# Designed miniproteins, single chains, continued (4), part 25

Each design is a single chain, and the fold is of that chain. pLDDT is the mean over its residues in the fold that is shown.

## One batch from the design tools (miniprotein)

Design m12842
Fold by ESMFold2-Fast:
Structure m12842 (fold): chain A 68 residues (1-68)
Amino acid sequence: LSALERAAVAELSRKGGVPEEEVLRRLREILDAGQEDDEAVLRELAKELGVSPEVVRGALRALRIADQ
């Protein structure tokens, strides 16, 4: 994992109380499905992790940048 990916995943893991590996898998699934702008998908993951949709969107952006 890149530094940006690791930081984003660690933040969501800490707030959501779920393992970093699981958070990364969920974010990767959203990106692979092309659903990073799907508000319903972002809200559902945000609810599951106990964060705002904006935090999830930020993490997806970090992963997208790291894939460059």
Scores: mean pLDDT 74

Design m12843
Fold by ESMFold2-Fast:
Structure m12843 (fold): chain A 87 residues (1-87)
Amino acid sequence: MEELERRAAEAVLRGVLEGEEELERLMEEHPEVRELARELRERARRAVEELEKEIEEGMLRMLGSAYRIAGDEKKGEEYIREGEERL
C-alpha cells in the first residue's frame, strides 16, 4: 500500500511549496506580519527538505531493488548508493 503513502507525501510536499509562495506574497502586501511570515517560510522550507530526502531515499532504494531483480546490478547499485548518500 506504499502507493497511497507516496501520493499522500507528494500532496503534503506540494501543499508546503504552495504555502511558501503565499507567504512571500503576504510579506509583500502586509509588512506588519513579515517577521511571522519569514519564520513560517523557514519552517516550510525545512519540512520540504525533510520530505524530499525521505521520498527520494525511499524511491531510489525501491528502484535499485527493482533493477537488481531485473538483473541490472550496476543501475541497482547506483540508485541504492544515491539513496544512502542522501541520508
Scores: mean pLDDT 61

Design m12844
Fold by ESMFold2-Fast:
Structure m12844 (fold): chain A 68 residues (1-68)
Amino acid sequence: ALSEEELKELNEYLEKIAKEVTEKLKDDPERLEKAIRALLGVYMRSVHENLPVEEAKERMEEVARELL
């Protein structure tokens, strides 16, 4: 399982990316919803599968970049 420190790091990273995506996609609510769902999906899978924090962050960044 992810340590409490690793989980905190992932939570902070998810929040940061979610805020950036929300600001950039404020005028496109459909794309914003898809982006947030995709980010949450990566986060949930990373926690469930005990994915390394670095890999989880990379996947979240890739999803955010593709949808921005």
Scores: mean pLDDT 79

Design m12845
Fold by ESMFold2-Fast:
Structure m12845 (fold): chain A 126 residues (1-126)
Amino acid sequence: LEEEILREARRALEHAQRAKRIIEEYKDKIDKASARQIKAMLQRLLELIREARKAAEDLPEVSRLLRETEELVQESIRLVEEAEANVKDDEANKAAGQQALDQVGGEVSAAEEALRRLIEAIEALK
């Protein structure tokens, strides 16, 4: 049981770390991105967060953080779509995308830290 939980926690951690790296890459590209490209970036993050959440399914606190992150990414996609439809200003869309990436990054970092602490706690129990 402990070994199975450790394997799932480590997989969830890997997915969270991958999402964090992609967020940093997207932040570097956001200044040159259209609303459509920002939406595609957020959709990619949504896929990674969903994979991390599946891996953390049996970890209540981590699963909750990842579900909150998933909801935040979904809401961010909707806001970018609304901005694209109502505002023809790419700068406003970039600002919305940057804010979304910052918020998602914070939640992913919280999930990563929770996973790391859980792994350390289980390894200490032996």
Scores: mean pLDDT 71

Design m12846
Fold by ESMFold2-Fast:
Structure m12846 (fold): chain A 96 residues (1-96)
Amino acid sequence: EAEKKLEEIKKNNELTPEGLREAVEVLLDFIEEELGLDLSGLSAEERVRLLLERGLLSERTAEILLRALAGEPLEEKVQGVLLSLAREAEELRAKR
């Protein structure tokens, strides 16, 4: 299951709005699993806002994730970091 998502991220080597949305969702899934939270009934945007309200994300990180989910333009370096972090998160999940 984790391997399947990792393969999809690797196939989407292009920094697309769809690839960035998937990367944010992968990161949210990883954070929730590590913290023992079940936010599966919430949208990705609601999940980011809740984590921000609980002090689990910085305002800057939450802004970047919300912009990626909205399909707003991000700097290429920021897009690359999000994709890289999502791959690392999925690889860590695959080891379990």
Scores: mean pLDDT 74

Design m12847
Fold by ESMFold2-Fast:
Structure m12847 (fold): chain A 68 residues (1-68)
Amino acid sequence: TEEIIKEMKEKADELIAEARARGDDATAADIETFLEGMIERVREGELSGEEAKEIFELYLAAVRAHMA
């Protein structure tokens, strides 16, 4: 579980850095909020780490598509 959370944080940090570099603080904040919610749901047992990773990767792909 912690390894999956670490992977999600690393992927989020990359996209947050891109958003901030272009002055898109709103997108950076949205990514941070979504990540925090996913981590909380995993730790509360609402989602497995695998489920959270899949949902988060789909979310990041959607954000990247909007940023392109």
Scores: mean pLDDT 82

Design m12848
Fold by ESMFold2-Fast:
Formats: sequence, C-alpha cells, structure tokens
Structure m12848 (fold): chain A 90 residues (1-90)
Amino acid sequence: SMFELAKEAIVKAMTEAGAEISPEELKAAEELERLYEEGNEKYKEEIEKILEEAEKIAKEQALKIGEEKEKAGSLSEEARKNLEKIKKEL
C-alpha cells in the first residue's frame, strides 16, 4: 500500500540518520495503517493529514539526531546523504 511505502521510507530515513524507532512508534504506525485501509473516505483524509505531520516531525527529529551523530563522528555516508535529501524536503 502507499501507506506502507511511506512508513518504510520514514523509518528508513530516521534509522539511517541514527534515530531509533521505538516499538511504540511502530505500533502506532501499524494502527494508523489499519485505520487507513479499513476507514471510510473521511477518516482516510484525516489520517493522511496526521501522517503528513508525523513525517515532518520525524524528518526534523532525524536532522537533529544526524547533527549530533555527525559531531560524534558516527554518522555514516548513507545517513549523511539521507539527511541532505530531508533538508531539501523541509
């Protein structure tokens, strides 16, 4: 589903930036996906807005974590490139 692809992209971006995705955050994403698939058109629109805000917050958190990892010398080249993409999207 498009939601699954978006979720995987967010998780990948955060993980590659050195952010750990908590089990609680993953469970929340799974519940949102279930509601998106099972809900009516009104709830789908509301869920999409929540996902857009969550993606923005996740990207902002990834940038902050990435900056700290870079200062510590633990930022990978792949994570650095992902952070550059995130900066362009914000």
Scores: mean pLDDT 68

Design m12849
Fold by ESMFold2-Fast:
Structure m12849 (fold): chain A 69 residues (1-69)
Amino acid sequence: MTPVLSPEEALELAKTYSPSDRRGLSLLLARELYEQYGDERAKELVENADSLSADELWERVVEILRELK
């Protein structure tokens, strides 16, 4: 089952996570967004994750989540 967080829930979780944990959560959400919704931006985030900081990756995931609401 695919976990989809609201942007508000995602932002609240970000406050409690280290940069490494936030990166892991962002990648998990990006994979779920790609697999569940076929979002090409989410696919690009997974493929280009190594070129993005944890904060940049997190912000992009939150943006995709907002657009899907």
Scores: mean pLDDT 71

Design m12850
Fold by ESMFold2-Fast:
Structure m12850 (fold): chain A 80 residues (1-80)
Amino acid sequence: SLADLKARLIALLEEQTAGLIEYIKSLNLPDEAELIARLEAIRAEGIAAIEAATSVAELEAAARATVGRLRAFLRETLPE
């Protein structure tokens, strides 16, 4: 069901952001607290967008938008 897909995507997003937070903490990066706060904001916005989706198409769009935000964060934090 759509609800099951939402729950799985939220769980995946929570796991991925938790892993990134642990990784950042392990590196003792400059502005660690600010970087963690940004990841927590992306996670919260992603969960809200996923929960707001009323169709598979909207859910896919919400997931893509969240991935885009995570990618932008990584590009800013870890220059390519």
Scores: mean pLDDT 84

Design m12851
Fold by ESMFold2-Fast:
Structure m12851 (fold): chain A 60 residues (1-60)
Amino acid sequence: SKELAHAQVVLGLERIALETLEWLVEQHPDDEAIRQALEDTRRNVADLESRVKELEEKAK
């Protein structure tokens, strides 16, 4: 479905952002803004993974 395809694309982009932020936190351990962005992105990835799973199960 269009909704599933969109959710999968957004999840892929958020996973790339997560990898980038994990690297940035390692390079700038005292940067609270990067640490907050990492926490927010981890939550977004978890929420999107749950949403993609729901949409995939409904497509069966």
Scores: mean pLDDT 85

Design m12852
Fold by ESMFold2-Fast:
Structure m12852 (fold): chain A 78 residues (1-78)
Amino acid sequence: MEEELLRKAAEALRAGDVDTAAKYIQELAESRGVKLTPEEARTLANVARQALKDHPEMDPEAVVRAAVDALIQLKEME
């Protein structure tokens, strides 16, 4: 379920566990038909973690969703 993957990725980011967050981000992207490399997933996890550090009032699940959506849109362009 997409909602469960978002929750698990957000929980991992809050815990500072970038590797676990990257794993769930990769699974979330695959559920939407996009295969991420481990490096791409880790980069997205680090970007999301930095956004949450700079803006702790943001919803972590929304941050993860926005990052994944942006990457999928970029890959769908060609």
Scores: mean pLDDT 79

Design m12853
Fold by ESMFold2-Fast:
Structure m12853 (fold): chain A 91 residues (1-91)
Amino acid sequence: MSDQQLLDKVRELTQQALESSDPSEAQRLLVQAMRIADQIKDPKTKIEAYRIIKDTARQLAEKFSDDGISEGVFLIMAGVSDVIIRELEKK
């Protein structure tokens, strides 16, 4: 699978997560998107994938803000994605 195909899969999974009415399903889809993003070899494309994941996680935290556990999980996912982006941008 090419880096572009992996990026397209991340976009598909993050869109499905945003459309989910179930925070557990949204979390599962976002974890899958992170695993796919981790397979991307090109740093620039990997940064783009993790930026999509970070923005999606922030939106999901807002969407599920009435469930403090789900909100917290999505904020952690956004934070982890931000750390990965910063490390990739340093080199």
Scores: mean pLDDT 88

Design m12854
Fold by ESMFold2-Fast:
Formats: C-alpha cells, sequence, structure tokens
Structure m12854 (fold): chain A 89 residues (1-89)
C-alpha cells in the first residue's frame, strides 16, 4: 500500500535525513495524493543534497510517470533541474 511505502520512507529519513531515495519515494506519494506543496518540498530537498549518486538519479527518473499522471509543471521543472545536477552513469 502507499501508506506502508510512506511509513518505510519516513523511517529511512529518520535514520538519514539526506536519503535521496527516501525523499524521492515521499515526492512520488505526495504527487499521487495531490499534495503538490509537499511533493515540491521533497524535490527541493533532493535538489539541495550534497551527495549526488546514481541511485538518487534512478529514483528521481522514476518520478516521471507520476508527473505525467498529475500534469504538475512545477514538479516536472524541479525533476528536470535535479537530473541536470546528478551524475550520469
Amino acid sequence: SWEELEKKAREELKKDPNNGVALATLAAISLMKGDFEKAIEYLEKIKNLKEKTPEIRAAVLGLYPFITLTQNEEAKKLVDEILKKLPKK
């Protein structure tokens, strides 16, 4: 369920507030719930992360289906900006 996935992502963030994969999971859940303010907040946190790993890039790429479903231009713009800053494998 989305609730179980959200709970796991929140627990991972308690262990490491800079867990970009957990932040991307919470952004996806927020987009699907229509909570665009929270989705943008999580995406801004990812954008400002010092550690830029291929795993974070893969998680952010996985947000495109949710952005397509929600038609949210602000979230799309942030995802595009994040991907420009993340390493290409």
Scores: mean pLDDT 80

Design m12855
Fold by ESMFold2-Fast:
Structure m12855 (fold): chain A 62 residues (1-62)
Amino acid sequence: SALFEELDAAIAARDLPRIFALLEQLARNPSPEKRAYLERLQQERPEIAPLVRDALEAAASR
């Protein structure tokens, strides 16, 4: 998915505003594939795990 590649690139660049915007975009249109990707990121990327957790919670509330 283009969104997953963009988020991976933003994480590598440490572009926090872009990471936040892309996580919000993923949370607005939830799918099982997006949820699995976010759950994996939460485990593999401790530096952004709180932001990923918030995105997962937002997706679950829709």
Scores: mean pLDDT 80

Design m12856
Fold by ESMFold2-Fast:
Structure m12856 (fold): chain A 100 residues (1-100)
Amino acid sequence: SMEEIEKIRKEILELLEEAIERARELGKDNPVVAALVEQAERLLEEAKKEKDLERFLELIGQATVLLVSALDEAGESEEADRLAAELSKLMKELKQIIEE
């Protein structure tokens, strides 16, 4: 349903925004982390404006890879693994709803 799509989309965006804030805080002294966060933030801004759900998922997937890398570089590998797992689950749920 449209309501389920909007709910999952919102949950994905909120998780990525929280991850950006967290990685930015952790990476203040690390230029590699800062660069990854900046790239992820640009992809997230593009995803927020994207009306095509397939393109939205593509952008979210790219942002997720960058943020997972940023958290790993910041020394938070367990947090990176949890973020990757949670976003993969939500993206899979959204993809299944779209394909039905």
Scores: mean pLDDT 87

Design m12857
Fold by ESMFold2-Fast:
Structure m12857 (fold): chain A 92 residues (1-92)
Amino acid sequence: EEELKKLREKLRKVVDEMDSLIKEAAEQNPEIKEAYENYLKLFNGNRVLANRYVIREFADKLPPEVAERLRKLYDEASKLIKEIQKLYEKMK
């Protein structure tokens, strides 16, 4: 379905931007890099969950602008996931 495809593509872009910001933060703070890799493994490659837990654990160690941007991106990802879930419910 075209709508589902567009929502998944939009979610992918949001998650990629979150990963990019986390990678930049990880360059300056090795504990963030380690935590992200551990969460990614714990959640079987679920980047949205890994990013959520990194943001929660390290919010005070991130530059304020980066923390603000990540929070907005996470909110957008959560909204997209909910819309995708709702479309799947309609396809059953």
Scores: mean pLDDT 78

Design m12858
Fold by ESMFold2-Fast:
Structure m12858 (fold): chain A 104 residues (1-104)
Amino acid sequence: TEEAKKLIEELEKLKEQAKKAKTVEEVKELAEKTNEIAEKALELLPSLSDEEAQELVLKVHEAFKAIIDRLKELDPTNYELLNEIEDKEAKFIKEAEKILASKE
């Protein structure tokens, strides 16, 4: 769908922005934006084909991974922020798995 394509494009942009982030504050803002897109993705998942749904979930995961990796490079001992972002990703993955498992 056009909505799924737009979310994937935005997630790819966030992933690239994460790699270029120069400050912890920029990484935090990118994590918040990624979480907002992840919430929109969850709402969209039930209406997508299995292939589109899996691609969207993978793109969300890739964006969070880039953000986490960049945070570790900039501030490797910031466990509080690392745990916050990892919790957001874990919540997304659990909800996405539940939706995909219930999909007929």
Scores: mean pLDDT 86

Design m12859
Fold by ESMFold2-Fast:
Structure m12859 (fold): chain A 91 residues (1-91)
Amino acid sequence: SKEEKKKQALEEARKIAEEGVKKYPDNPFFRAVLEELKRLEKETDELFEMIRAHSLILSLQRALAAETDPEVKAMLQRLIDALQKYLDALK
């Protein structure tokens, strides 16, 4: 179902962000992503949910463009992919 796809994509994003916090504790971006994912999970207004998801994807794309570590780039891309699946499930 649409709700199951949303939940699965959000859980995937959470796990990737948690992995990022553990592997790169000095990078504050992964902790910021976890906080935004918590806000996204609690959002009940569909329009604001879409805005939050889009905003987070844009922030991740910006971080990806500035990153030089190929392993961190791969994790940021995985986060973007998971959130894109989430956004697609909102349609």
Scores: mean pLDDT 85

Design m12860
Fold by ESMFold2-Fast:
Structure m12860 (fold): chain A 63 residues (1-63)
Amino acid sequence: SMAEEAAIYQALIERELAEALARDLSEEKKRQLTELANQAIAAFRAGDRAAAQAYTRQFSALV
């Protein structure tokens, strides 16, 4: 189901965020990564996969 897909996506993004936040990063970078992760999850839940992918690319660029 789409709800199950969204839950799996959220779990994967939350895991990637946790791994990134385990690094010795500035508070500014930690905030940016958290915001991008939340935006990616929200976009995916809204069915906007292009936006979710764009936020994920921005996340990867900061890591």
Scores: mean pLDDT 87

Design m12861
Fold by ESMFold2-Fast:
Structure m12861 (fold): chain A 90 residues (1-90)
Amino acid sequence: SMEEKIEAGLEGLDKAIEIMKKEGLDPLPIEINRGMALISVGVGKLINDPEYALEQTKKILKQAIDDLKKIGASKEAIDAVQEGLKKLEE
């Protein structure tokens, strides 16, 4: 379902946040991306457009990958978000 795909994307962000904390990095940029994904899910429900939530979550995960690369996060953190994104694209 679209909800399961979005949940997989959020799990990818949650894993990246935990990896960043373990590595002593500030997780705030990725926590912001996660918050934006939750807002997009809420908006999709409000306007009765589930595809809106899915497409916005995909864009946010792509942005999170770029943010992780920019801050020099580990491959493990980047891979966690990429796995979430792949599940949204299935």
Scores: mean pLDDT 87

Design m12862
Fold by ESMFold2-Fast:
Structure m12862 (fold): chain A 62 residues (1-62)
Amino acid sequence: AIGNGGVQNGKYGIGVRSGDKFAYGIGNDLKEAEEKTREIQERVPEGREAAERALEFLKRNV
């Protein structure tokens, strides 16, 4: 699985892809981004680690 975290238009985005599965979430702040990350982990369980790493990247680089 591949995970990416970034800031776009002042929002915090988390995306995960695993094969043909893709989930994306966007939050107004880090707390919302964490909530979206948990939703992604439920939809794409095989991407749980990738999603967690993307969230940690956001937390460390904000």
Scores: mean pLDDT 80

Design m12863
Fold by ESMFold2-Fast:
Structure m12863 (fold): chain A 90 residues (1-90)
Amino acid sequence: ERERLIRLGELAALSAAELNNIKLSEEQLRAAGEVIAEAIIIAKTESREKALEYAEEAVKELVEAGVLTEKQGEVVLKVTRKALDTLEAE
């Protein structure tokens, strides 16, 4: 389950990065996928509010650690918010 969500998150992040003319390495895609997957799990088990709070903190930590650039982090947050909105619409 979780690994499948990570893979789907990676695909969503890759697509959004291409639309914004940015590149993500394999390691960056994995990190993005993990954030997106965890946010979806939190949204399903707790709340959308907690999921967004988690995603914002996780992306901030990845940017501060140098795993993601600020622009890459912005794209990951945008993808995460869209995924959560889609989940609520279902």
Scores: mean pLDDT 82

Design m12864
Fold by ESMFold2-Fast:
Structure m12864 (fold): chain A 100 residues (1-100)
Amino acid sequence: SDSKSITFTPKESGEYTVIASNISSESATARLKVYKGDELLAESEEQELKEGEFLSVTFEAEKGDTYTVELTVLKGKGKFEVSVYHGDKVEFSETFELSA
């Protein structure tokens, strides 16, 4: 399995949602995790993602703290968009390819 880690520093305290979407026509089995340092704050189920399907996790964040979002592909491959939301506002987004 291969993983991509993204660091994020919230501009406001509160509830944040991470969405990892498969934007490719390939299928991949993936899991999404959010860490603060070495502490696991949130994780998704392991799920097969087809085109347009996504994983979502929600966590509480403090303004100015640094969080790590990790997407792991366990099987297959895909191109993913990972977006971090505060309410309906996208504060961070990145696109990358990942394979098992």
Scores: mean pLDDT 88

Design m12865
Fold by ESMFold2-Fast:
Structure m12865 (fold): chain A 91 residues (1-91)
Amino acid sequence: MEELKKRIEELEERVRELTAEVQAAAAAGKISAEQALEILRLLVEASGYINLARTYLENGDYEKAKELLEKAEELIREAEERLRAALAAAE
């Protein structure tokens, strides 16, 4: 229980930090608006899974909550990868 709550908090913070990095990179002209939008869409989807996981956790469905958090983590990793690739291509 406590581990899943902590994981939700950690993933929410990662989404917030990564969203700020994407917005900063776009504002600085380091990535295109199109690239930024694509990455932000992945982060919005990840946030959706995190919020749904919280709902299942509140209802006692720990297995479903865990599966949703694993999906959110996958999307966050994809967003991180796309940001790295976009920044590398800008050099």
Scores: mean pLDDT 86

Design m12866
Fold by ESMFold2-Fast:
Structure m12866 (fold): chain A 100 residues (1-100)
Amino acid sequence: MEEKRKLTIEYMETVKKIEDFLFEYSRILAELPVIGEEEAKKRFIDYAKKILNLSEEEAKYLWENSSSFEELVRQIAEILKKRGKTEIAERIEKDLEHSL
């Protein structure tokens, strides 16, 4: 019971970080016509590093391989799996399937 509660809290905190990042990503996309692709990519990488604690390589991979919010969240889940956060990642993936 207590361990299941801790996992739920970690899941909620991870979801909040993803939501915070998606908010900044939506802002970057809205500003893209004004700031251009290079500046948009730089901001995306900076927020991915600060909010999601990703490496520059992981952030660049997300930028190049994410064509939608759904694909972006799916790629974030894959990074979490590589970091040993498999249970959190699986929960995120299931929530995506139910939102479609």
Scores: mean pLDDT 81

Design m12867
Fold by ESMFold2-Fast:
Structure m12867 (fold): chain A 68 residues (1-68)
Amino acid sequence: MEATLTVLSYDEVVLKTSEEATIVLERSGKVIKGKEATLSTLDLLYSTVIVGDEKLKINDAVKEIIVK
């Protein structure tokens, strides 16, 4: 799985994944399912991405960072 991170502002980022993923926001307890999630910077740091049987930290999943 590959992911692209787009930085919209100091506290807003968009995570896009190549495959359907479950994103667990450990700080808020929120779970997002899909290929795209808008996250706060703090939620991003404490997030886990699950695709099938693979559990990834955001830093390991992100292949590209785009700043707008």
Scores: mean pLDDT 74

Design m12868
Fold by ESMFold2-Fast:
Structure m12868 (fold): chain A 83 residues (1-83)
Amino acid sequence: VEAAKREALEALERLRAAAEAANLDPELRAKLVADAEEARARLDEVIAEAEAEGVAPEETYRAITAAVEGALAQLPALEARYG
């Protein structure tokens, strides 16, 4: 579980850094950075809520990592549309 948690935190930090470096409108860039920082800050709360619903913490961490990788893959399209 610690490895999955580390991967999720590292993925969220990569998303924040990529959003900050993205060629986007300053307002949209600031929102994406804030959203990534908020997701990271609330990670323990999200895991606890999912566990209360019967989802294993490792599964939730992996789902978060997958979602972040998906968001990172969409960033070039977002830059092309809004940059």
Scores: mean pLDDT 77

Design m12869
Fold by ESMFold2-Fast:
Structure m12869 (fold): chain A 73 residues (1-73)
Amino acid sequence: MEEAERLLDQARALAPEEFRTGVDFAAESAKRNIEAGLTGMQLIARHYAEKSGDEAAGREIAALGEQAAEALS
């Protein structure tokens, strides 16, 4: 639980302001439904990478989401 929250906070911190609401929603969804939250986080990460051109940050957000899903399991 605590580890998952820490990882989700890191994902939130990496997201630019315009994507933060989406990341927050995906993170909250992951706590209640891991699969739905993980899918949402992956979609946000992809959209961020495409829009910003920062593929490394997009991959980091996706990786943090996957780690949080594992910690919630």
Scores: mean pLDDT 65

Design m12870
Fold by ESMFold2-Fast:
Structure m12870 (fold): chain A 79 residues (1-79)
Amino acid sequence: SSMDEYLEQLRKLVEDLKKDLAAAKTQAELDAIVNKYGQRMQEIVAEMLREHGELSPEEQAQLEALEAEMTAALRAAQA
């Protein structure tokens, strides 16, 4: 389904974020990565909710897990 496609896009986005954060060597690079991936995640989530509306409990749990993983990666990079 198109919902599965959005969740897959979010999983890939989180994976790419982690790789880019690990490769960053300056604070300016970290800030640019945070802004870029934060904006892209908001765009994907907004489009997903616009097309599908209310998520199933399973879909909501998957989204929350991905948001938590992104937040953890960003926190680790800023420490």
Scores: mean pLDDT 82

Design m12871
Fold by ESMFold2-Fast:
Structure m12871 (fold): chain A 92 residues (1-92)
Amino acid sequence: IPPNLQMLVAQLLQSMSEAFRKYGLYDYADKFDEILDQLQKGEISVAEALEKAIELLENAYKESTDPKVQKLAKTLIDSAKQLLSLVKEAEE
């Protein structure tokens, strides 16, 4: 994986954690931090990190009653899916 692509994914995971922490969703924020840590340690691939993040965001979107959290999750899902497409193209 190109270092720039891994860096963009790491930055996205960090922004996800910060955003969810801002809305008081600490469990989700901590899970994004765990995915980032696993990615930085090489325990999971960049694609696996994005797939895990998308799953968490989809859960947050479905479970949240806060329209601001739903909008945030939808925006981040769209960004993560775009990066996942690029990652899968780079890994093929």
Scores: mean pLDDT 84

Design m12872
Fold by ESMFold2-Fast:
Structure m12872 (fold): chain A 58 residues (1-58)
Amino acid sequence: SAQARNSALVSEALQLLSKEHPELARSHEPSFLMGRGLELAPAAADARDLYERLAAEL
């Protein structure tokens, strides 16, 4: 389903965020990051694209 796809992309994007920008990831609430990720996920082509979109907003 679209929801399952979006959740999987968010999970992978947050892993990338934690690897590339651990301080940035830790400075935000997990629920906030997940919420923002889910909002952006429908427009994202893949987890890397989602990670880049999310990181640009933080």
Scores: mean pLDDT 85

Design m12873
Fold by ESMFold2-Fast:
Structure m12873 (fold): chain A 80 residues (1-80)
Amino acid sequence: SEEVQEGVDIVNAAMSNAIAAAIEGKEVEPVEAKTPLEQKAAERVRAAVEEAFKTGDLESTVEEAKKVGKEEVEELKKAA
């Protein structure tokens, strides 16, 4: 559905922003979402990346972002 596709795009944007921020050592830019469910998914991706940053391992941070992003996409598909 269109709603699911928009959610997937938002999660992918949040993941890309988090990975880029990790690589550049910058603050993660917020992703604007149309629904509370999409916003929560984007925020969960951001929180997971911030937690991974505490270990100081960039490679692990990128992998965690990809993993959480995939899990949030599947959750949005199940909610639709």
Scores: mean pLDDT 72

Design m12874
Fold by ESMFold2-Fast:
Structure m12874 (fold): chain A 91 residues (1-91)
Amino acid sequence: MIVAEAEIEVPAGSKASIELEIPEDGEYEIIIENLGDQPARVSLFDENGNLLGSALVAAGSSASIRIEGRGRFTVRISGGAGRYRITVRRL
């Protein structure tokens, strides 16, 4: 079941962050799709700023990170100017 979805635009030479709220305890997959034409680094942080996962995502590709729990998570995207889709799926 998809529990959250968002799109984010990353400007050239910059970084962008988006906050995700997971309201119920469970197992989740966070999927980040690079809809742009350049590679980007994506990183996922918990509410305390702990790094949960990081990947280099090629143009037209996706990365996924599995998490357990609930609360506030932050996705940070750097490099790769363009549009990204973030999907949170309950497992």
Scores: mean pLDDT 81

Design m12875
Fold by ESMFold2-Fast:
Structure m12875 (fold): chain A 72 residues (1-72)
Amino acid sequence: MEELIKKAERLIEGMKRAIEAQDLTVLRVAIHEGERFIKELEKVDDEKIKELVKELKRLLAEARQTLAQLEG
């Protein structure tokens, strides 16, 4: 459990940095890693994990929007 929480927190930080960097390659990697990890976390019935999943989904949407703007 604690390891999953720490990994989610690290991905949240990584996603924020990817959005700030506005780098196409970094954003694509962050989006891919975020999508993969969210699928694994969605299987966990824990309120703390559910809150982290909500934050990751919010950042993933923001990262996708940023990527779309940079590609347009």
Scores: mean pLDDT 81

Design m12876
Fold by ESMFold2-Fast:
Structure m12876 (fold): chain A 65 residues (1-65)
Amino acid sequence: SMEKERQKVVEYVTAGLLGAALSAAELATPELREKSIEITRKQLEELSKSEDPEVAELAKEALEK
């Protein structure tokens, strides 16, 4: 269905963007970096449980950075 395909695209793009945000957080000020990393990691942890193996793998790879 289009809803399932749209959801997969959204989750895949979100995982990629969160991975990029996690990398960028290392360049932030110490105060902002810690909070940004915490929020981003929590979102990636949820995506790592995705039913879509590609989304789950991308999220897990991002968490290993």
Scores: mean pLDDT 72

